# Designed miniproteins, single chains, continued (5), part 75

Each design is a single chain, and the fold is of that chain. pLDDT is the mean over its residues in the fold that is shown.

## One batch from the design tools (miniprotein)

Design m18589
Fold by ESMFold2-Fast:
Structure m18589 (fold): chain A 97 residues (1-97)
Amino acid sequence: DAELERLEALLEEVIAAAEEVLRDPEDEAARERFLAAVEALLLHQLEVAGRALSPEELAAARARWRAGWGEVDIAELARKAVEEARAALELLRKLRA
Protein backbone atom coordinates (compact mmCIF):
# COMPACT_ATOMS: atom_id res chain seq x y z
CA ASP A 1 0.00 0.00 0.00
CA ALA A 2 1.83 3.06 -1.35
CA GLU A 3 -0.11 5.53 0.84
CA LEU A 4 0.75 3.61 4.04
CA GLU A 5 4.42 3.37 2.93
CA ARG A 6 4.48 7.17 2.34
CA LEU A 7 2.90 7.81 5.77
CA GLU A 8 5.46 5.47 7.43
CA ALA A 9 8.33 7.36 5.71
CA LEU A 10 6.92 10.75 6.80
CA LEU A 11 6.53 9.57 10.42
CA GLU A 12 10.10 8.15 10.44
CA GLU A 13 11.48 11.47 9.11
CA VAL A 14 9.59 13.45 11.82
CA ILE A 15 11.11 11.17 14.50
CA ALA A 16 14.66 11.40 13.06
CA ALA A 17 14.50 15.20 12.62
CA ALA A 18 12.95 15.73 16.09
CA GLU A 19 15.69 13.58 17.71
CA GLU A 20 18.29 15.77 15.95
CA VAL A 21 16.65 18.90 17.47
CA LEU A 22 16.68 17.25 20.94
CA ARG A 23 20.46 16.64 20.61
CA ASP A 24 21.07 20.36 19.83
CA PRO A 25 18.01 22.67 20.06
CA GLU A 26 20.18 25.67 18.98
CA ASP A 27 21.06 24.07 15.60
CA GLU A 28 19.13 26.10 12.99
CA ALA A 29 19.58 23.40 10.30
CA ALA A 30 18.14 20.72 12.63
CA ARG A 31 15.21 23.02 13.55
CA GLU A 32 14.43 23.73 9.87
CA ARG A 33 14.65 20.01 8.97
CA PHE A 34 12.20 19.19 11.79
CA LEU A 35 9.71 21.95 10.89
CA ALA A 36 9.86 20.90 7.20
CA ALA A 37 9.18 17.26 8.22
CA VAL A 38 6.13 18.32 10.28
CA GLU A 39 4.85 20.46 7.35
CA ALA A 40 5.21 17.47 4.97
CA LEU A 41 3.24 15.23 7.37
CA LEU A 42 0.44 17.84 7.80
CA LEU A 43 0.20 18.35 4.01
CA HIS A 44 -0.02 14.56 3.49
CA GLN A 45 -2.83 14.34 6.09
CA LEU A 46 -4.74 17.10 4.25
CA GLU A 47 -4.31 15.25 0.90
CA VAL A 48 -5.56 11.95 2.41
CA ALA A 49 -8.57 13.83 3.89
CA GLY A 50 -9.38 15.15 0.38
CA ARG A 51 -8.59 18.76 1.37
CA ALA A 52 -6.36 19.97 -1.45
CA LEU A 53 -5.10 23.53 -0.89
CA SER A 54 -4.67 26.18 -3.60
CA PRO A 55 -1.15 27.74 -3.83
CA GLU A 56 -2.45 30.77 -1.88
CA GLU A 57 -4.06 28.59 0.84
CA LEU A 58 -0.86 26.50 1.08
CA ALA A 59 1.31 29.63 1.57
CA ALA A 60 -1.12 30.96 4.23
CA ALA A 61 -1.20 27.56 6.03
CA ARG A 62 2.61 27.33 6.10
CA ALA A 63 2.88 30.91 7.44
CA ARG A 64 0.32 30.16 10.20
CA TRP A 65 2.06 26.88 11.19
CA ARG A 66 5.50 28.55 11.32
CA ALA A 67 4.15 31.49 13.39
CA GLY A 68 2.46 29.11 15.85
CA TRP A 69 5.56 26.91 16.22
CA GLY A 70 7.67 30.04 16.82
CA GLU A 71 5.62 30.72 19.99
CA VAL A 72 6.54 27.37 21.63
CA ASP A 73 9.73 25.79 22.98
CA ILE A 74 11.19 23.84 20.03
CA ALA A 75 12.47 21.06 22.34
CA GLU A 76 8.96 20.54 23.81
CA LEU A 77 7.47 20.52 20.30
CA ALA A 78 10.10 17.93 19.24
CA ARG A 79 9.43 15.69 22.30
CA LYS A 80 5.68 15.75 21.62
CA ALA A 81 6.27 15.03 17.92
CA VAL A 82 8.48 11.98 18.72
CA GLU A 83 5.87 10.57 21.16
CA GLU A 84 2.93 11.10 18.76
CA ALA A 85 4.80 9.91 15.64
CA ARG A 86 6.08 6.75 17.39
CA ALA A 87 2.53 5.92 18.59
CA ALA A 88 1.15 6.47 15.06
CA LEU A 89 3.96 4.37 13.50
CA GLU A 90 3.30 1.49 15.96
CA LEU A 91 -0.43 1.56 15.12
CA LEU A 92 0.33 1.73 11.36
CA ARG A 93 2.66 -1.28 11.58
CA LYS A 94 -0.04 -3.27 13.45
CA LEU A 95 -2.57 -2.46 10.68
CA ARG A 96 -0.10 -3.72 8.03
CA ALA A 97 0.49 -7.04 9.84
Scores: mean pLDDT 83

Design m18590
Fold by ESMFold2-Fast:
Structure m18590 (fold): chain A 73 residues (1-73)
Amino acid sequence: SNLLIKQLASYVKARDVEGAARFINENAAALEQDDLFNEAVIILGSAGEEFANQVIALLKNQALALRLKKRLS
């Protein structure tokens, strides 16, 4: 839902790498769905390469991490 993306955006706006990564880890199943995945790509991409790479490095779901890395490269 849009609420998950708003919550992710709040961590990104706060420049909270650990908070963003924890949130993605806790919501990995929902964020693997194409609609929410595409919105997460836009939000992480808007934060810049350094922030996005730091968040991706902390992800426990390796399939989701690789998928994000491919879209943000």
Scores: mean pLDDT 87

Design m18591
Fold by ESMFold2-Fast:
Structure m18591 (fold): chain A 58 residues (1-58)
Amino acid sequence: GAATRAAIRTVLRAQGIDPAEMSEAQQEAVATLVSQLYGFDLAEARAAVRELSAEARR
């Protein structure tokens, strides 16, 4: 959802990570971290990270 994507975007910017630069392994690590820190569903966090990465690349 929008809240999950906003949280991921905030974490990426705070850590200086460009969503367009993330490998698939980095995307999984970020999704797991966001799920653990913010209490979001892991599958939703993974989907949101992949969406943000894809949008940033194209």
Scores: mean pLDDT 80

Design m18592
Fold by ESMFold2-Fast:
Formats: structure tokens, sequence, C-alpha cells
Structure m18592 (fold): chain A 62 residues (1-62)
């Protein structure tokens, strides 16, 4: 379901944020994805990809 996709995406964003030293950003992005659970699948996927890219780009790690 779209809710399962949003939940999985949120978990992945939290994990990514933790790994890249952006735990707070990862949590905030996960929350946004969860709030989009009723959106079309394509929109949820685009949101997850966009939010993941933001975490990577803002990583303090070399």
Amino acid sequence: SNADLARGGAEALRDLGRELGQEKLGEEQAERVLKAADSPREEILRLINREASEIVSKSPLP
C-alpha cells in the first residue's frame, strides 16, 4: 500500500540521516514522507528521492 511505501521510505530516511550525521534532518524528512502517505505512489517516491538527496547534500561528513 502507499502507507507501507511511506513507512518504509521514512525508515530509510532515518537510517540515512543517522549514517551521514544528519539524524535530525532525517527525522524531519521521515515525518514529511509519513504525512504524504495518502498521496499517489509516484509522488511518494519522488518525495523520498528528493528528501534523501537533501540529506546527502547536507552531510557534514567528507
Scores: mean pLDDT 80

Design m18593
Fold by ESMFold2-Fast:
Structure m18593 (fold): chain A 90 residues (1-90)
Amino acid sequence: KSELLREAAELERRLKEKLLAGDVEGAVEAAKELVVVVGKYHGYSEEEAKAVAEAAEATIRADVEALAALPKEEIQAGFDARIAQIEAQA
């Protein structure tokens, strides 16, 4: 369980880096991997979690595009807070 939280923190960090770089496609892929890891943390099988991520791809893309439109300072602060919360539980 703590290993999944560490993976989630690393994926949040990758997602932040992709968003700050303006790499929307890389951010979507990182966000899909994050959905899989979070699903597994909540007790889904890897296959179930992957199915959820695939079904949610359009929603994930829309959310990533909305995040990419935020000022870089807000992206930085928001993700740093999320990563710190996840790491505090791992």
Scores: mean pLDDT 82

Design m18594
Fold by ESMFold2-Fast:
Structure m18594 (fold): chain A 118 residues (1-118)
Amino acid sequence: RVLSREELREKLKEAGLTETGIPEELLEAILEVASGFDLDYVSETGAVGPFALLPEAWAKYAADKSSTDLAAGWEALKAIFNEHGISSAVDEYFPEPGIIDRIVERIGRENLEKYFLD
């Protein structure tokens, strides 16, 4: 189901993501690129949930969590970036090549490094 921006902000707050220090507008931009705010998102290649992660990524970084769990999706995305860096190497965890380039274009590499990298 596609959320409105207001509904998305409520879900981000419920998930504790507003407490991470990342601005809500950057979280919205990532989720818009990944799934268009669809919590029930499923790609043609089988990527699932609002962060559009392939099942292999969920199994590795968010085992036993629902694909609609925004907090689990956030932690999975952070783990992917901390393990592989912000590069095309992470494309294997997303439905199609270049999705990370679109996220970098939308929010900037410096913001990804600031909020996702330890």
Scores: mean pLDDT 74

Design m18595
Fold by ESMFold2-Fast:
Structure m18595 (fold): chain A 60 residues (1-60)
Amino acid sequence: MKEIEERQEEVKKVKEEKLEEQAARNPNANPEDIAELIKVIDAQVSELLAEEAEKRAQEE
């Protein structure tokens, strides 16, 4: 089961990079607004990571 956590961590890193890319596309926005958006996106990404992990395990 630790393998699943390790895989999730890898996917999480990839998602973090994509999140940073989206944040970079909004550099002119207020830092407070960006921080709030990142928090909301982070919550969504967490759910996506769980779903993707399940799909990968199922697809095997």
Scores: mean pLDDT 68

Design m18596
Fold by ESMFold2-Fast:
Structure m18596 (fold): chain A 67 residues (1-67)
Amino acid sequence: MDAIVEEVRSLPVADDELVRITELLGKRSEAAARDFVDALKRASPDKSKVASVATGSAIRAIGDELD
């Protein structure tokens, strides 16, 4: 988990999204965190989609585990 958090801090995402991501990762299973990071990386080529995918993926992964 810590390695995933460090990796997220290095990702080219918006600052406010980065804060949310790291806080959410602290509560998440490693599998959900990994899927989330994967989504961010896949969206990297689309600069405007990076933040959107980060938020959407986090909400989906967290929502699925919370529910």
Scores: mean pLDDT 59

Design m18597
Fold by ESMFold2-Fast:
Structure m18597 (fold): chain A 77 residues (1-77)
Amino acid sequence: VGDELVEKYKPEMDKLGADDKEGKKELLKKMITEYLIRNGLSEEEREELLAEIEEIREQFPELAEVYEEALREALEE
């Protein structure tokens, strides 16, 4: 579950400086990729997530980019 992944990666997040935007973004992407791999994705769930990413892209393009990259890596690996 997401909460377990947050707890797992909290020590790595704590190592990053408060202003380390790149490090935090990279860690978030890593967490999302691991979450997707652990829980798996059905075709239906994949389509739903892609639609959600497009909705997020309109409001938060950087966050949408992180989700898109994580989903791509999870599906290719």
Scores: mean pLDDT 71

Design m18598
Fold by ESMFold2-Fast:
Structure m18598 (fold): chain A 61 residues (1-61)
Amino acid sequence: GVDDDSLGAYAQIQAELLGVPEEDLLKWFGVKKADEETKKKVRETVERSAAIGREAARELG
């Protein structure tokens, strides 16, 4: 399962992408801010997932 630190990092990254305050998304998920190392790992995972999603979209579209 995803730990609370990873979920916090994900919420912060999504807030940046959506242009909303990170505090609002952290509150919605019920998690605290993640450390910078956790944010880096989650950001790399999100970027990898986006690349895979783009590949899948090309095969399906």
Scores: mean pLDDT 74

Design m18599
Fold by ESMFold2-Fast:
Structure m18599 (fold): chain A 71 residues (1-71)
Amino acid sequence: MEERLKALPEVAREALEWAKERAKTEDAGVTIPAALGRVLAEMPDISPEEWREVLELLEEIADKYSTKPLS
């Protein structure tokens, strides 16, 4: 996970780091949509493959750092 975060563009990486910190204190149902919205706003031309990686990393962050994963 961390190595994959380092390979991402700064905008996506910053959004994922933000989500990681927020997932410790807030619901994944709030944190994930907020992070995704930020990535889309800053990277509207993101490819489907890059988008899939961002989604998978957000799900891993939510699962690892929150008490209830997004199902």
Scores: mean pLDDT 70

Design m18600
Fold by ESMFold2-Fast:
Structure m18600 (fold): chain A 91 residues (1-91)
Amino acid sequence: GPMGLFVKLALLRVFGEDPRPYFTENFETILAGLSSPRPVEREEAAELIRWALEEGLLTPEQIAAAEPPLRAALADPDPATREAAARALAA
């Protein structure tokens, strides 16, 4: 679609909704963003997961599921994606 994860992040902040149902419904799509062919989308996915971890929005199961793809993103060819993944794992 014409809207990336960055725009989804902005919309979640603007609407002031509880983002937990959104993360639960869209979790697989968010994780798939870490494997996007577009570097910007991989960085946005890692930043979205970092924000969700810092705000306590993920279940223990979702945290466990996010950890392996975030560790894989530490080897990403894009430096911005590597930095975002490292920040997410430190959250």
Scores: mean pLDDT 74

Design m18601
Fold by ESMFold2-Fast:
Structure m18601 (fold): chain A 93 residues (1-93)
Amino acid sequence: SMEEFQKKVVELEKETLERLKKAKTKEEALEVVREHAKRLLEIAEANPEMSPEAIENLRKALEEEIALFETMSLEEIIKLQELRYKELEKQLK
């Protein structure tokens, strides 16, 4: 269901933010971001309401986001993830 999908996404985003806050290096942060992308794709692929085209678009978007994060500092990556999580929480309230 969409509610189960949204719950899994919110839980993943929260876990990712907490892991990023504990990262001591940019390399550790990029590993967290790559693991997040992998898990988000698995959640999307398990959702029967998502088309193959939507999944492929998500994969490309996640690859582009990882490339962007590679250009950012650890502090910038954490700040961006905090802003995204706050926006996500706001949309669900």
Scores: mean pLDDT 84

Design m18602
Fold by ESMFold2-Fast:
Structure m18602 (fold): chain A 97 residues (1-97)
Amino acid sequence: MTQEQKDILRLVAAKILIMAGEEGDQLAAVEILAELTLSENKEIRLEAVRALLLAGRTGSEEAREKAIEALEEIIKKAKDEEVVKEAREALRELKEE
């Protein structure tokens, strides 16, 4: 199995944990998604940012706070301008501009 295939499986698992898991599962999912924003595959990076938005919108308050922190960190440290743009848009939606 390639790293890309593993990253795709981790992305799907994280989305399931957000939608069906308890608080601890949602917090673990946010950590997985933050790591996936560093994937070598741009589409996986963008999908991970979108899944962080999902965590912030549908998860527990703790998962929302952790997703916001992850998005703020991505904006500060990410080298991919499209990832930064998606993270800024996600953060804006979560903060209800």
Scores: mean pLDDT 84

Design m18603
Fold by ESMFold2-Fast:
Structure m18603 (fold): chain A 90 residues (1-90)
Amino acid sequence: SGEEIVKEKLEEFRKELEKIKATLSKEEAKKKAIELGVEKTRELAKDPRVSNEQAVEALREMEKILYDTFGEEVAQEVGEAMQKTYEELL
């Protein structure tokens, strides 16, 4: 189901962000977080099993994961990149 796909993508996102935080400098981590967030946004938007409502909810959960992992400033910057990517795919 679309809900299961979203949960799997969110778990992948969380694990990859934790790895980025553990292995990279703050500046490199932010760049990689933007790249990863944009990639996951495209995957969710293009998956025919994921509804538009499920994709939007997933993006909100991704922003929460980013906040928990890197804090408000990085979460805002990555969230803006993800939102722009999603809007360009509509």
Scores: mean pLDDT 87

Design m18604
Fold by ESMFold2-Fast:
Structure m18604 (fold): chain A 93 residues (1-93)
Amino acid sequence: MSEKEEILKKMEEIVKEIKELLKEILELLKDPKIDPIRGVGKVLRVLGLLIEAELLLKKAKETDDLEELKKLLKELEELLKEVKEILEELKKQ
């Protein structure tokens, strides 16, 4: 299996995880303990991060440079971390 194929599969799994986390955030908005205006703001932020993640994956599919692929993977991992932090903050208030 090529290193490029392994990186692309990992990136596709991360994008899928971000989509699943967005669904969890949307379900949390049904909780009356969550401020709906704050909740909508967090959803819009996560949607922006998901759009950025999809663009990183598109760039990764268009490059054959392994160093660029590793950089794009790292940027995508940072986006996933930010989405997880948003979900945890939303759960704590």
Scores: mean pLDDT 83

Design m18605
Fold by ESMFold2-Fast:
Parts: sequence; C-alpha cells; structure tokens
Structure m18605 (fold): chain A 71 residues (1-71)
Amino acid sequence: SEKVERLKEKGLLLHARRLAAMPPALIDRLRAGATPEQRAYFARLEALRPRAAAMSDAEIERLTRELEEAV
C-alpha cells in the first residue's frame, strides 16, 4: 500500500504540473461542472500545483523515470 500511495503521489505531481499552466478561470469552469469526487481530485491537484510548478525540467524527468520504474 505504501508503494501504491507513493506512485499515486508522483502521478498527481505530474498532473499538477499540467494544471500549473492553466488559467484559474479554466480550472474554475472544470470544477463547476464536476461531481464531488472530481472536485476532490481537482483540489488535490491544486494543492500540489505550486510544488509542481517550482520543479525543474530535470526533476520532472526524474519523476517520470521513477513512475516508469515503479511497475
């Protein structure tokens, strides 16, 4: 379970990196039509967004490799 939690966290960080490029108005629009479960998912991504946005390209590459190796 610990390995699964770490893998999920890494995946969320990569998705949060994508959201970091989105304007807040677009995120709000996506959230407005969302189910409670989808809103919770978006909230997790938003919480990680500043951390993901601050990562270097080298850190993103490393995280991607770690996900690939964690099969």
Scores: mean pLDDT 76

Design m18606
Fold by ESMFold2-Fast:
Structure m18606 (fold): chain A 76 residues (1-76)
Amino acid sequence: MPVIAANPDLEGLRQAAEIAEKNKHADTLAMVAANLLHAGRYEEARRIAERALEIDPTNENAQRVLEEAERKLREE
């Protein structure tokens, strides 16, 4: 199977997302989602951005990441 956990940055982002979810910190989740989007992890970025918006629906960064991730997922 492709090695998706070999990148230390991706592991750090996943840990940051878990901590941010436990602490209900929408800004940190939006930042993690943006970094996942830039890493090409569109499904993960969308999921984390949705979680950030559940905590703070006015978070502009999370809204932007969600829209961009969905656009990337619609493209073949």
Scores: mean pLDDT 76

Design m18607
Fold by ESMFold2-Fast:
Structure m18607 (fold): chain A 97 residues (1-97)
Amino acid sequence: MKGTTSTSTAENKPVTATATAQIEAPRDALVHATANGTGVASKDPERLDIKSATASKTVPAKRGELVTVTLTITIDLETEVPGKNAATASGSAELVE
């Protein structure tokens, strides 16, 4: 089963985004959560510096448990503008053995 995701944004360097994925376990299993993050710094209205990062975590789950996994991604941007730097993250969770 696929989990739900949430996205957050951060302002200024370092840019940090947190993704939360939830999955209800239909059986005792391991839950593998993956988050993909993107950081953006604006050079001007038509130019962006963009960097991506990925994080993952595996947690045990029991049947009927709603498992919440939170992953935090920190992205180092090459160019930054005060008040114009942002990071977003999205996550997913799936059952493994």
Scores: mean pLDDT 67

Design m18608
Fold by ESMFold2-Fast:
Structure m18608 (fold): chain A 108 residues (1-108)
Amino acid sequence: AEAEAALEASALAPILAVDERFREEVLAIMRARGLSPEAAFGRLLALAVTEGMIRRYERDGAPQAILDLLDQYRDAIRAGADPAQLRAIDAQIASAIAQAQAARRAAA
């Protein structure tokens, strides 16, 4: 298929050959949104970072509203949402974090 051919022609092919699951995740994002291998790889890195943030924030007892927004961001990345949609969710996350920090300071 076109996505597989584009990936094999990219500089990422040797890196992704080491991890079949990672390669399939890149291909899934490429197919969902018609992204280049480099753009799809970048989204997968953003996904990994977001999943790491969710785990840390859950462990640290973050407000459910922030966890829900991070879940939405993760799901949007996996669905191949466009950069404008991802920026909109990211802005909501930043706002929610700022509000939570302000509330914590006011309670001290």
Scores: mean pLDDT 78

Design m18609
Fold by ESMFold2-Fast:
Structure m18609 (fold): chain A 60 residues (1-60)
Amino acid sequence: DEEIELGINQLVVAVQDVANSRPYNGYHSYFGLSEAEAKAIDARVDARAAEARKKIEAAE
């Protein structure tokens, strides 16, 4: 459980860091994405992390 949470947090942080850290040159320069599109990608990562947690609980 906590291991899954750590893994999820690490994944979210890694993706978020790539999206918000350097080298990064804005949404339009990052694959030509709009701010909304970049947010959608971040939300998808969060959704996957949440699903991984739910699957572990449901498997029991």
Scores: mean pLDDT 59

Design m18610
Fold by ESMFold2-Fast:
Structure m18610 (fold): chain A 91 residues (1-91)
Amino acid sequence: MNPVSRVIGIALRLIGEILDLELAGDDSLTEEIKEFALRALKEALELLEIPEELKKELLERLRKAIEEAKTATEVLEAALEGIMEAIKASG
């Protein structure tokens, strides 16, 4: 399995977790959701061959999004955006 396929799997897992929270009617921020989002992006970046400066930028953007987020959905959306941008940059 190539790195892009594995990263797509990470993104799909995050989407599933967002859906579970929405169906439960609880979109509150938890420390586990924040850690999960950061770990998912870090794992994706380690699998993709992209410039180190872009990896740093994507991680910094997610950290800021987590600090400013009011809901778990906002955190996971930011992580998914970072993952999608990384996939596009990998070629």
Scores: mean pLDDT 76

Design m18611
Fold by ESMFold2-Fast:
Structure m18611 (fold): chain A 60 residues (1-60)
Amino acid sequence: MDPAEFFEKLAEKAPEIADELRQIAADVRAGMTPGEVGERIAALTPEQRAALKAAIDELA
């Protein structure tokens, strides 16, 4: 799956952080590197990371 499409699907499953995930998807389409994506994920709060993990688990 395209990385931007993956973040768009995660946004559908994580409404509390949907805007952040959609912004990452848009930035990935604009040329954001995997390292920059990793930095964005590392900057999330523990609560946002928990929501992201729950969304990933739901998509599996």
Scores: mean pLDDT 79

Design m18612
Fold by ESMFold2-Fast:
Structure m18612 (fold): chain A 81 residues (1-81)
Amino acid sequence: MKYEKAKELAREAKRAVEAGDAEAAAEALAELEKLLTGEEVDVEETRRELEEILADPELKARLLAQLDGVIEQLEKLIEEE
């Protein structure tokens, strides 16, 4: 199911962000975006942006909160099927 895979990718992105791994986070987020919208994301550009976000504790906390929200929303979509 599309939303189950999306939830796994969102969780992978969250783990990578928690670990400070911008490359792994960028890859997971790019695959998540492609799965949900069909749009290709520049992984290298996303990695660069994530390096800046992960260097700032407030931005990192905000990104983690956003990923938690995405995971919660995907869980609701799975339950509604």
Scores: mean pLDDT 82

Design m18613
Fold by ESMFold2-Fast:
Structure m18613 (fold): chain A 87 residues (1-87)
Amino acid sequence: SKEKNEELAELILEMIKNSPKEIQNKILTLLSLELGIDQSTIRKNLTKEFLIELVDKLSDATLLSLAELAKEAGLEDIAEKIKELLK
């Protein structure tokens, strides 16, 4: 749903903004590989609106991988919220 996609986009944006650079690079690599979009293009267009469009194309497996990266970054609340949206 649009509401679910908006919430996921917000969580992903928050995760990228608050993650260490090493984890940010892992997130961007994962998104780049899943979506076929260059990492530099994702980084330059990093807005909630852009992420809402992209999130609809992400598999549940990729969303779970993003939740694990959020946990690795110490963002456990974000990881839990992503997992709840997949139930």
Scores: mean pLDDT 85

Design m18614
Fold by ESMFold2-Fast:
Structure m18614 (fold): chain A 58 residues (1-58)
Amino acid sequence: SGIERAAERARNGALAAEALGRPDGARKAQSYADLAEKAKTEEEAEKAMREAGDAAGG
């Protein structure tokens, strides 16, 4: 589903930030990834995904 894919993208962003040694970015991206996983709509999940990407290093 769109929610599941958005959550996976958000999680990948958090993992990338961890791998790059960006603890603050990784922490924030992980929080947004959690929000994407718990989202009730694709729109909410996509918003969380974008914010996770920004936090990770965008």
Scores: mean pLDDT 82

Design m18615
Fold by ESMFold2-Fast:
Structure m18615 (fold): chain A 67 residues (1-67)
Amino acid sequence: MLTGDSGLLRGVIEARRAGITDPEEIARVGLERAVEAMREAGEEITEELKRRMYEGALTLAQSGFPA
């Protein structure tokens, strides 16, 4: 969870800095980074966890933070 949260936040920030403005696309990039980080940590990834991570990424993407 913590590893995935870190990857998710990083992905959202990277997508925004790259000029992506669509919240759903930003959230998708955030989820991809979260899944990658969790795989490297050897964590089990469930469908419910991916859904929760995507919803978190979407919330962050909609916030409009510049960093």
Scores: mean pLDDT 74

Design m18616
Fold by ESMFold2-Fast:
Structure m18616 (fold): chain A 64 residues (1-64)
Amino acid sequence: SMEDTKEQILETFESMVELAEKGRLTPAQVKAVLALIDQYIEQYSDDPEFVEKLKELKKRLEEL
C-alpha cells in the first residue's frame, strides 16, 4: 500500500541518518541524503504528517 511504501522510505532514511550520526557516511554522502529527503518533501507535500517525519530526519542530519 502507499502507507507501507512511506513507512519503508522512512525506515531507509532513518538507517542512513543513523549511519551519518555514527560517522559512517562521507560529507558528500550526507549531502546526497539531504537532497533526497528534500525531493521527497516536495513530492509528498500534500501529506503533512509524512513531511514532518522527513523534516525531523533532515534536522538530525543538519545538526551533525
Scores: mean pLDDT 88

Design m18617
Fold by ESMFold2-Fast:
Structure m18617 (fold): chain A 63 residues (1-63)
Amino acid sequence: TREENRRRALERGARALEAGARYLVPGAEVTVEIEETEDTLKVTVTAGDLVLEFTVPLKDLGF
């Protein structure tokens, strides 16, 4: 379903962000938090002392 495709895309995105953060900050504890809004995703990536927060339009993800 559309909801299943969306969920899988979000899961893949979270894993990609986690892998990228681990690559940039080796040995750091990495967490990825994603909040869905009506038209955007709010993404927070924490890797040790590094915190990155950004938003992604859902349209850019094909939803």
Scores: mean pLDDT 75

Design m18618
Fold by ESMFold2-Fast:
Structure m18618 (fold): chain A 95 residues (1-95)
Amino acid sequence: MKKEEEELKKKAEKVKKIDEIFKRIADRGEMTEEEKKELAKILGVDEKELTSKEKATEIALEKILGISREQHLSGKIPEEAIKKAEEIEKIIEEE
């Protein structure tokens, strides 16, 4: 039980960093090479996999929330993934 709380807190910290990067991308309308490197490091993937902001979002959903590529592309996001996102957001707000 405590291990799950620690894991959620670590994911919340990663989500904060990813959200900050995505906000910068949204404001400019483009993803820079430096932001690709930061996202790749946070997500534990190769920079070459981050071909677009849409691809970066897909990978982030898979690595943080466990939403599969197929589920993301179909738009059928599991309720469990939504609940996990809400729990992460609550941890962020409680700090």
Scores: mean pLDDT 71

Design m18619
Fold by ESMFold2-Fast:
Structure m18619 (fold): chain A 79 residues (1-79)
Amino acid sequence: APKEVLESTGMVIRSVGLGVDAYLLAKKKDEKEGKKIFDELSKMATQASKAAMESFELGKEEYKKIEEEAKKQIEKIKS
C-alpha cells in the first residue's frame, strides 16, 4: 500500500544515510577499515532488501538492524 511504501522509503534513506556516515568516518581514519564497513553494510542492505520484498515487517526489522550496526560503527570510530 502507498503508506507502507512511504514508510519503507524513509527507513531505507535513514539506514543508508547512517551507513554512508559510518563508511566516510572510517575511510577518513583507515581506508581498509572503511572497505570492511562498506562490505558488511552492503551485505546487510542486500539481506534487508530481500526481506522487504517478502514482508514489510521483515524488511522493517532488517533495516533497523542496519541502523543499529551503523550507529555502533560510528561510536567505535569516534572512540
Scores: mean pLDDT 76

Design m18620
Fold by ESMFold2-Fast:
Structure m18620 (fold): chain A 95 residues (1-95)
Amino acid sequence: RREEHRALAEELVAKHGLPEEKRRYIFNLADVLADAGLSVEEARRILEAFTKVESVDEFERLLQEAIDRVAERKAPGEITARDVLREFLELVEKR
């Protein structure tokens, strides 16, 4: 499970020439997405979006904004990882 997601992270690091900070973060992010039960295809969309943000701090800011937007519409117990990630992708696509 994690092995396939980590291989994807390695592919994206090589393809985009990510700086060390983003390289370390993307592997942790790949593990989180694998543990959340996302497919490699679902994870690819998120990880590719991460490669396009300016910094880890900007990524975390956008992720928190996505969480806040989902929380406006759903109770905490009803929020899924997929809900947050969908909202995050919409935010990144506007940049």
Scores: mean pLDDT 78

Design m18621
Fold by ESMFold2-Fast:
Structure m18621 (fold): chain A 67 residues (1-67)
Amino acid sequence: DPFEKLSSVLSGEQLEELKKLAEELRDASDEEIEEAARAFAEKYGIPEELVPDLTELLREMVKLLRS
């Protein structure tokens, strides 16, 4: 579960920033979501190997906002 892996790495503050990022990405393409996830990982020192999990989490959040 991407949520379980990321919850061990992300602080509550970082999770709040991720939610705000998902709101900004409501109309974004899959490529833009992936780029945003990479930038977020770089900003907060999240390992590159977790970028796919972070991208998937952002996509799921964006889908919920589009519903």
Scores: mean pLDDT 78

Design m18622
Fold by ESMFold2-Fast:
Structure m18622 (fold): chain A 83 residues (1-83)
Amino acid sequence: MSLEEAIELLSEAIQGDGESQELALHAVRRAMEAAGVPVEEIDAVLVALAKNPEEAREILRRVAERYGEEVVLRAAEELLHLR
């Protein structure tokens, strides 16, 4: 899976129904926690994704830039395992 494929998969779920969004936000939280990201920074990302799902692609690209592409790739893998 490429970074662009991971961003698209997560963004589609975040922009989906409440169940799809909840699963995607859970996957992002788990991936960021596994990477050792501080709780306050994780919460800021999750709030941004929930309030502005239309910006999900840009937010996830910034997560990859700041915390590493592996965080976004792992979140997409987690989402695929939850469905």
Scores: mean pLDDT 87

Design m18623
Fold by ESMFold2-Fast:
Structure m18623 (fold): chain A 70 residues (1-70)
Amino acid sequence: MSKEEAVKEAERFAEELERELVRQVVTEGKTYTPEEGRELILERVREHLEKKGYSEENIEAALEALRKSF
């Protein structure tokens, strides 16, 4: 799998997680700071890409791209 594929998968999954966090705030009354939310998204994206079988090098490249987009 390519670094480009890892970045695209990370971006799609991050968008899904953002919607999930908004739902949790509305449904469960949870509150997240922007920093807490970003850290949680990055951690969940790492786990997701590992489960999908991406290499550590590709995972790090994808996470760096996400950090730069924030």
Scores: mean pLDDT 77

Design m18624
Fold by ESMFold2-Fast:
Structure m18624 (fold): chain A 75 residues (1-75)
Amino acid sequence: MTLEKIKELLKEWIKKLLESRPDITEQEALDHLEALYELDPEALKTAIEKKYPDIKVTEEMLKEALEEVRKEIEK
């Protein structure tokens, strides 16, 4: 359930980014989120925890969610 909530948030952020930036692909939008994870994983954790305050988000959970979303986009 927790991983599914994180994936849902990531998909929402990708969708919003594509709405503001129709010139990029879903793959490129995901690349931006992956870059943010590498540069500032705490920013992603904070954003998720603001929406789901009962969830303690780890870097491992974020990485797993990003990898699963990437696999869905690549299909």
Scores: mean pLDDT 78

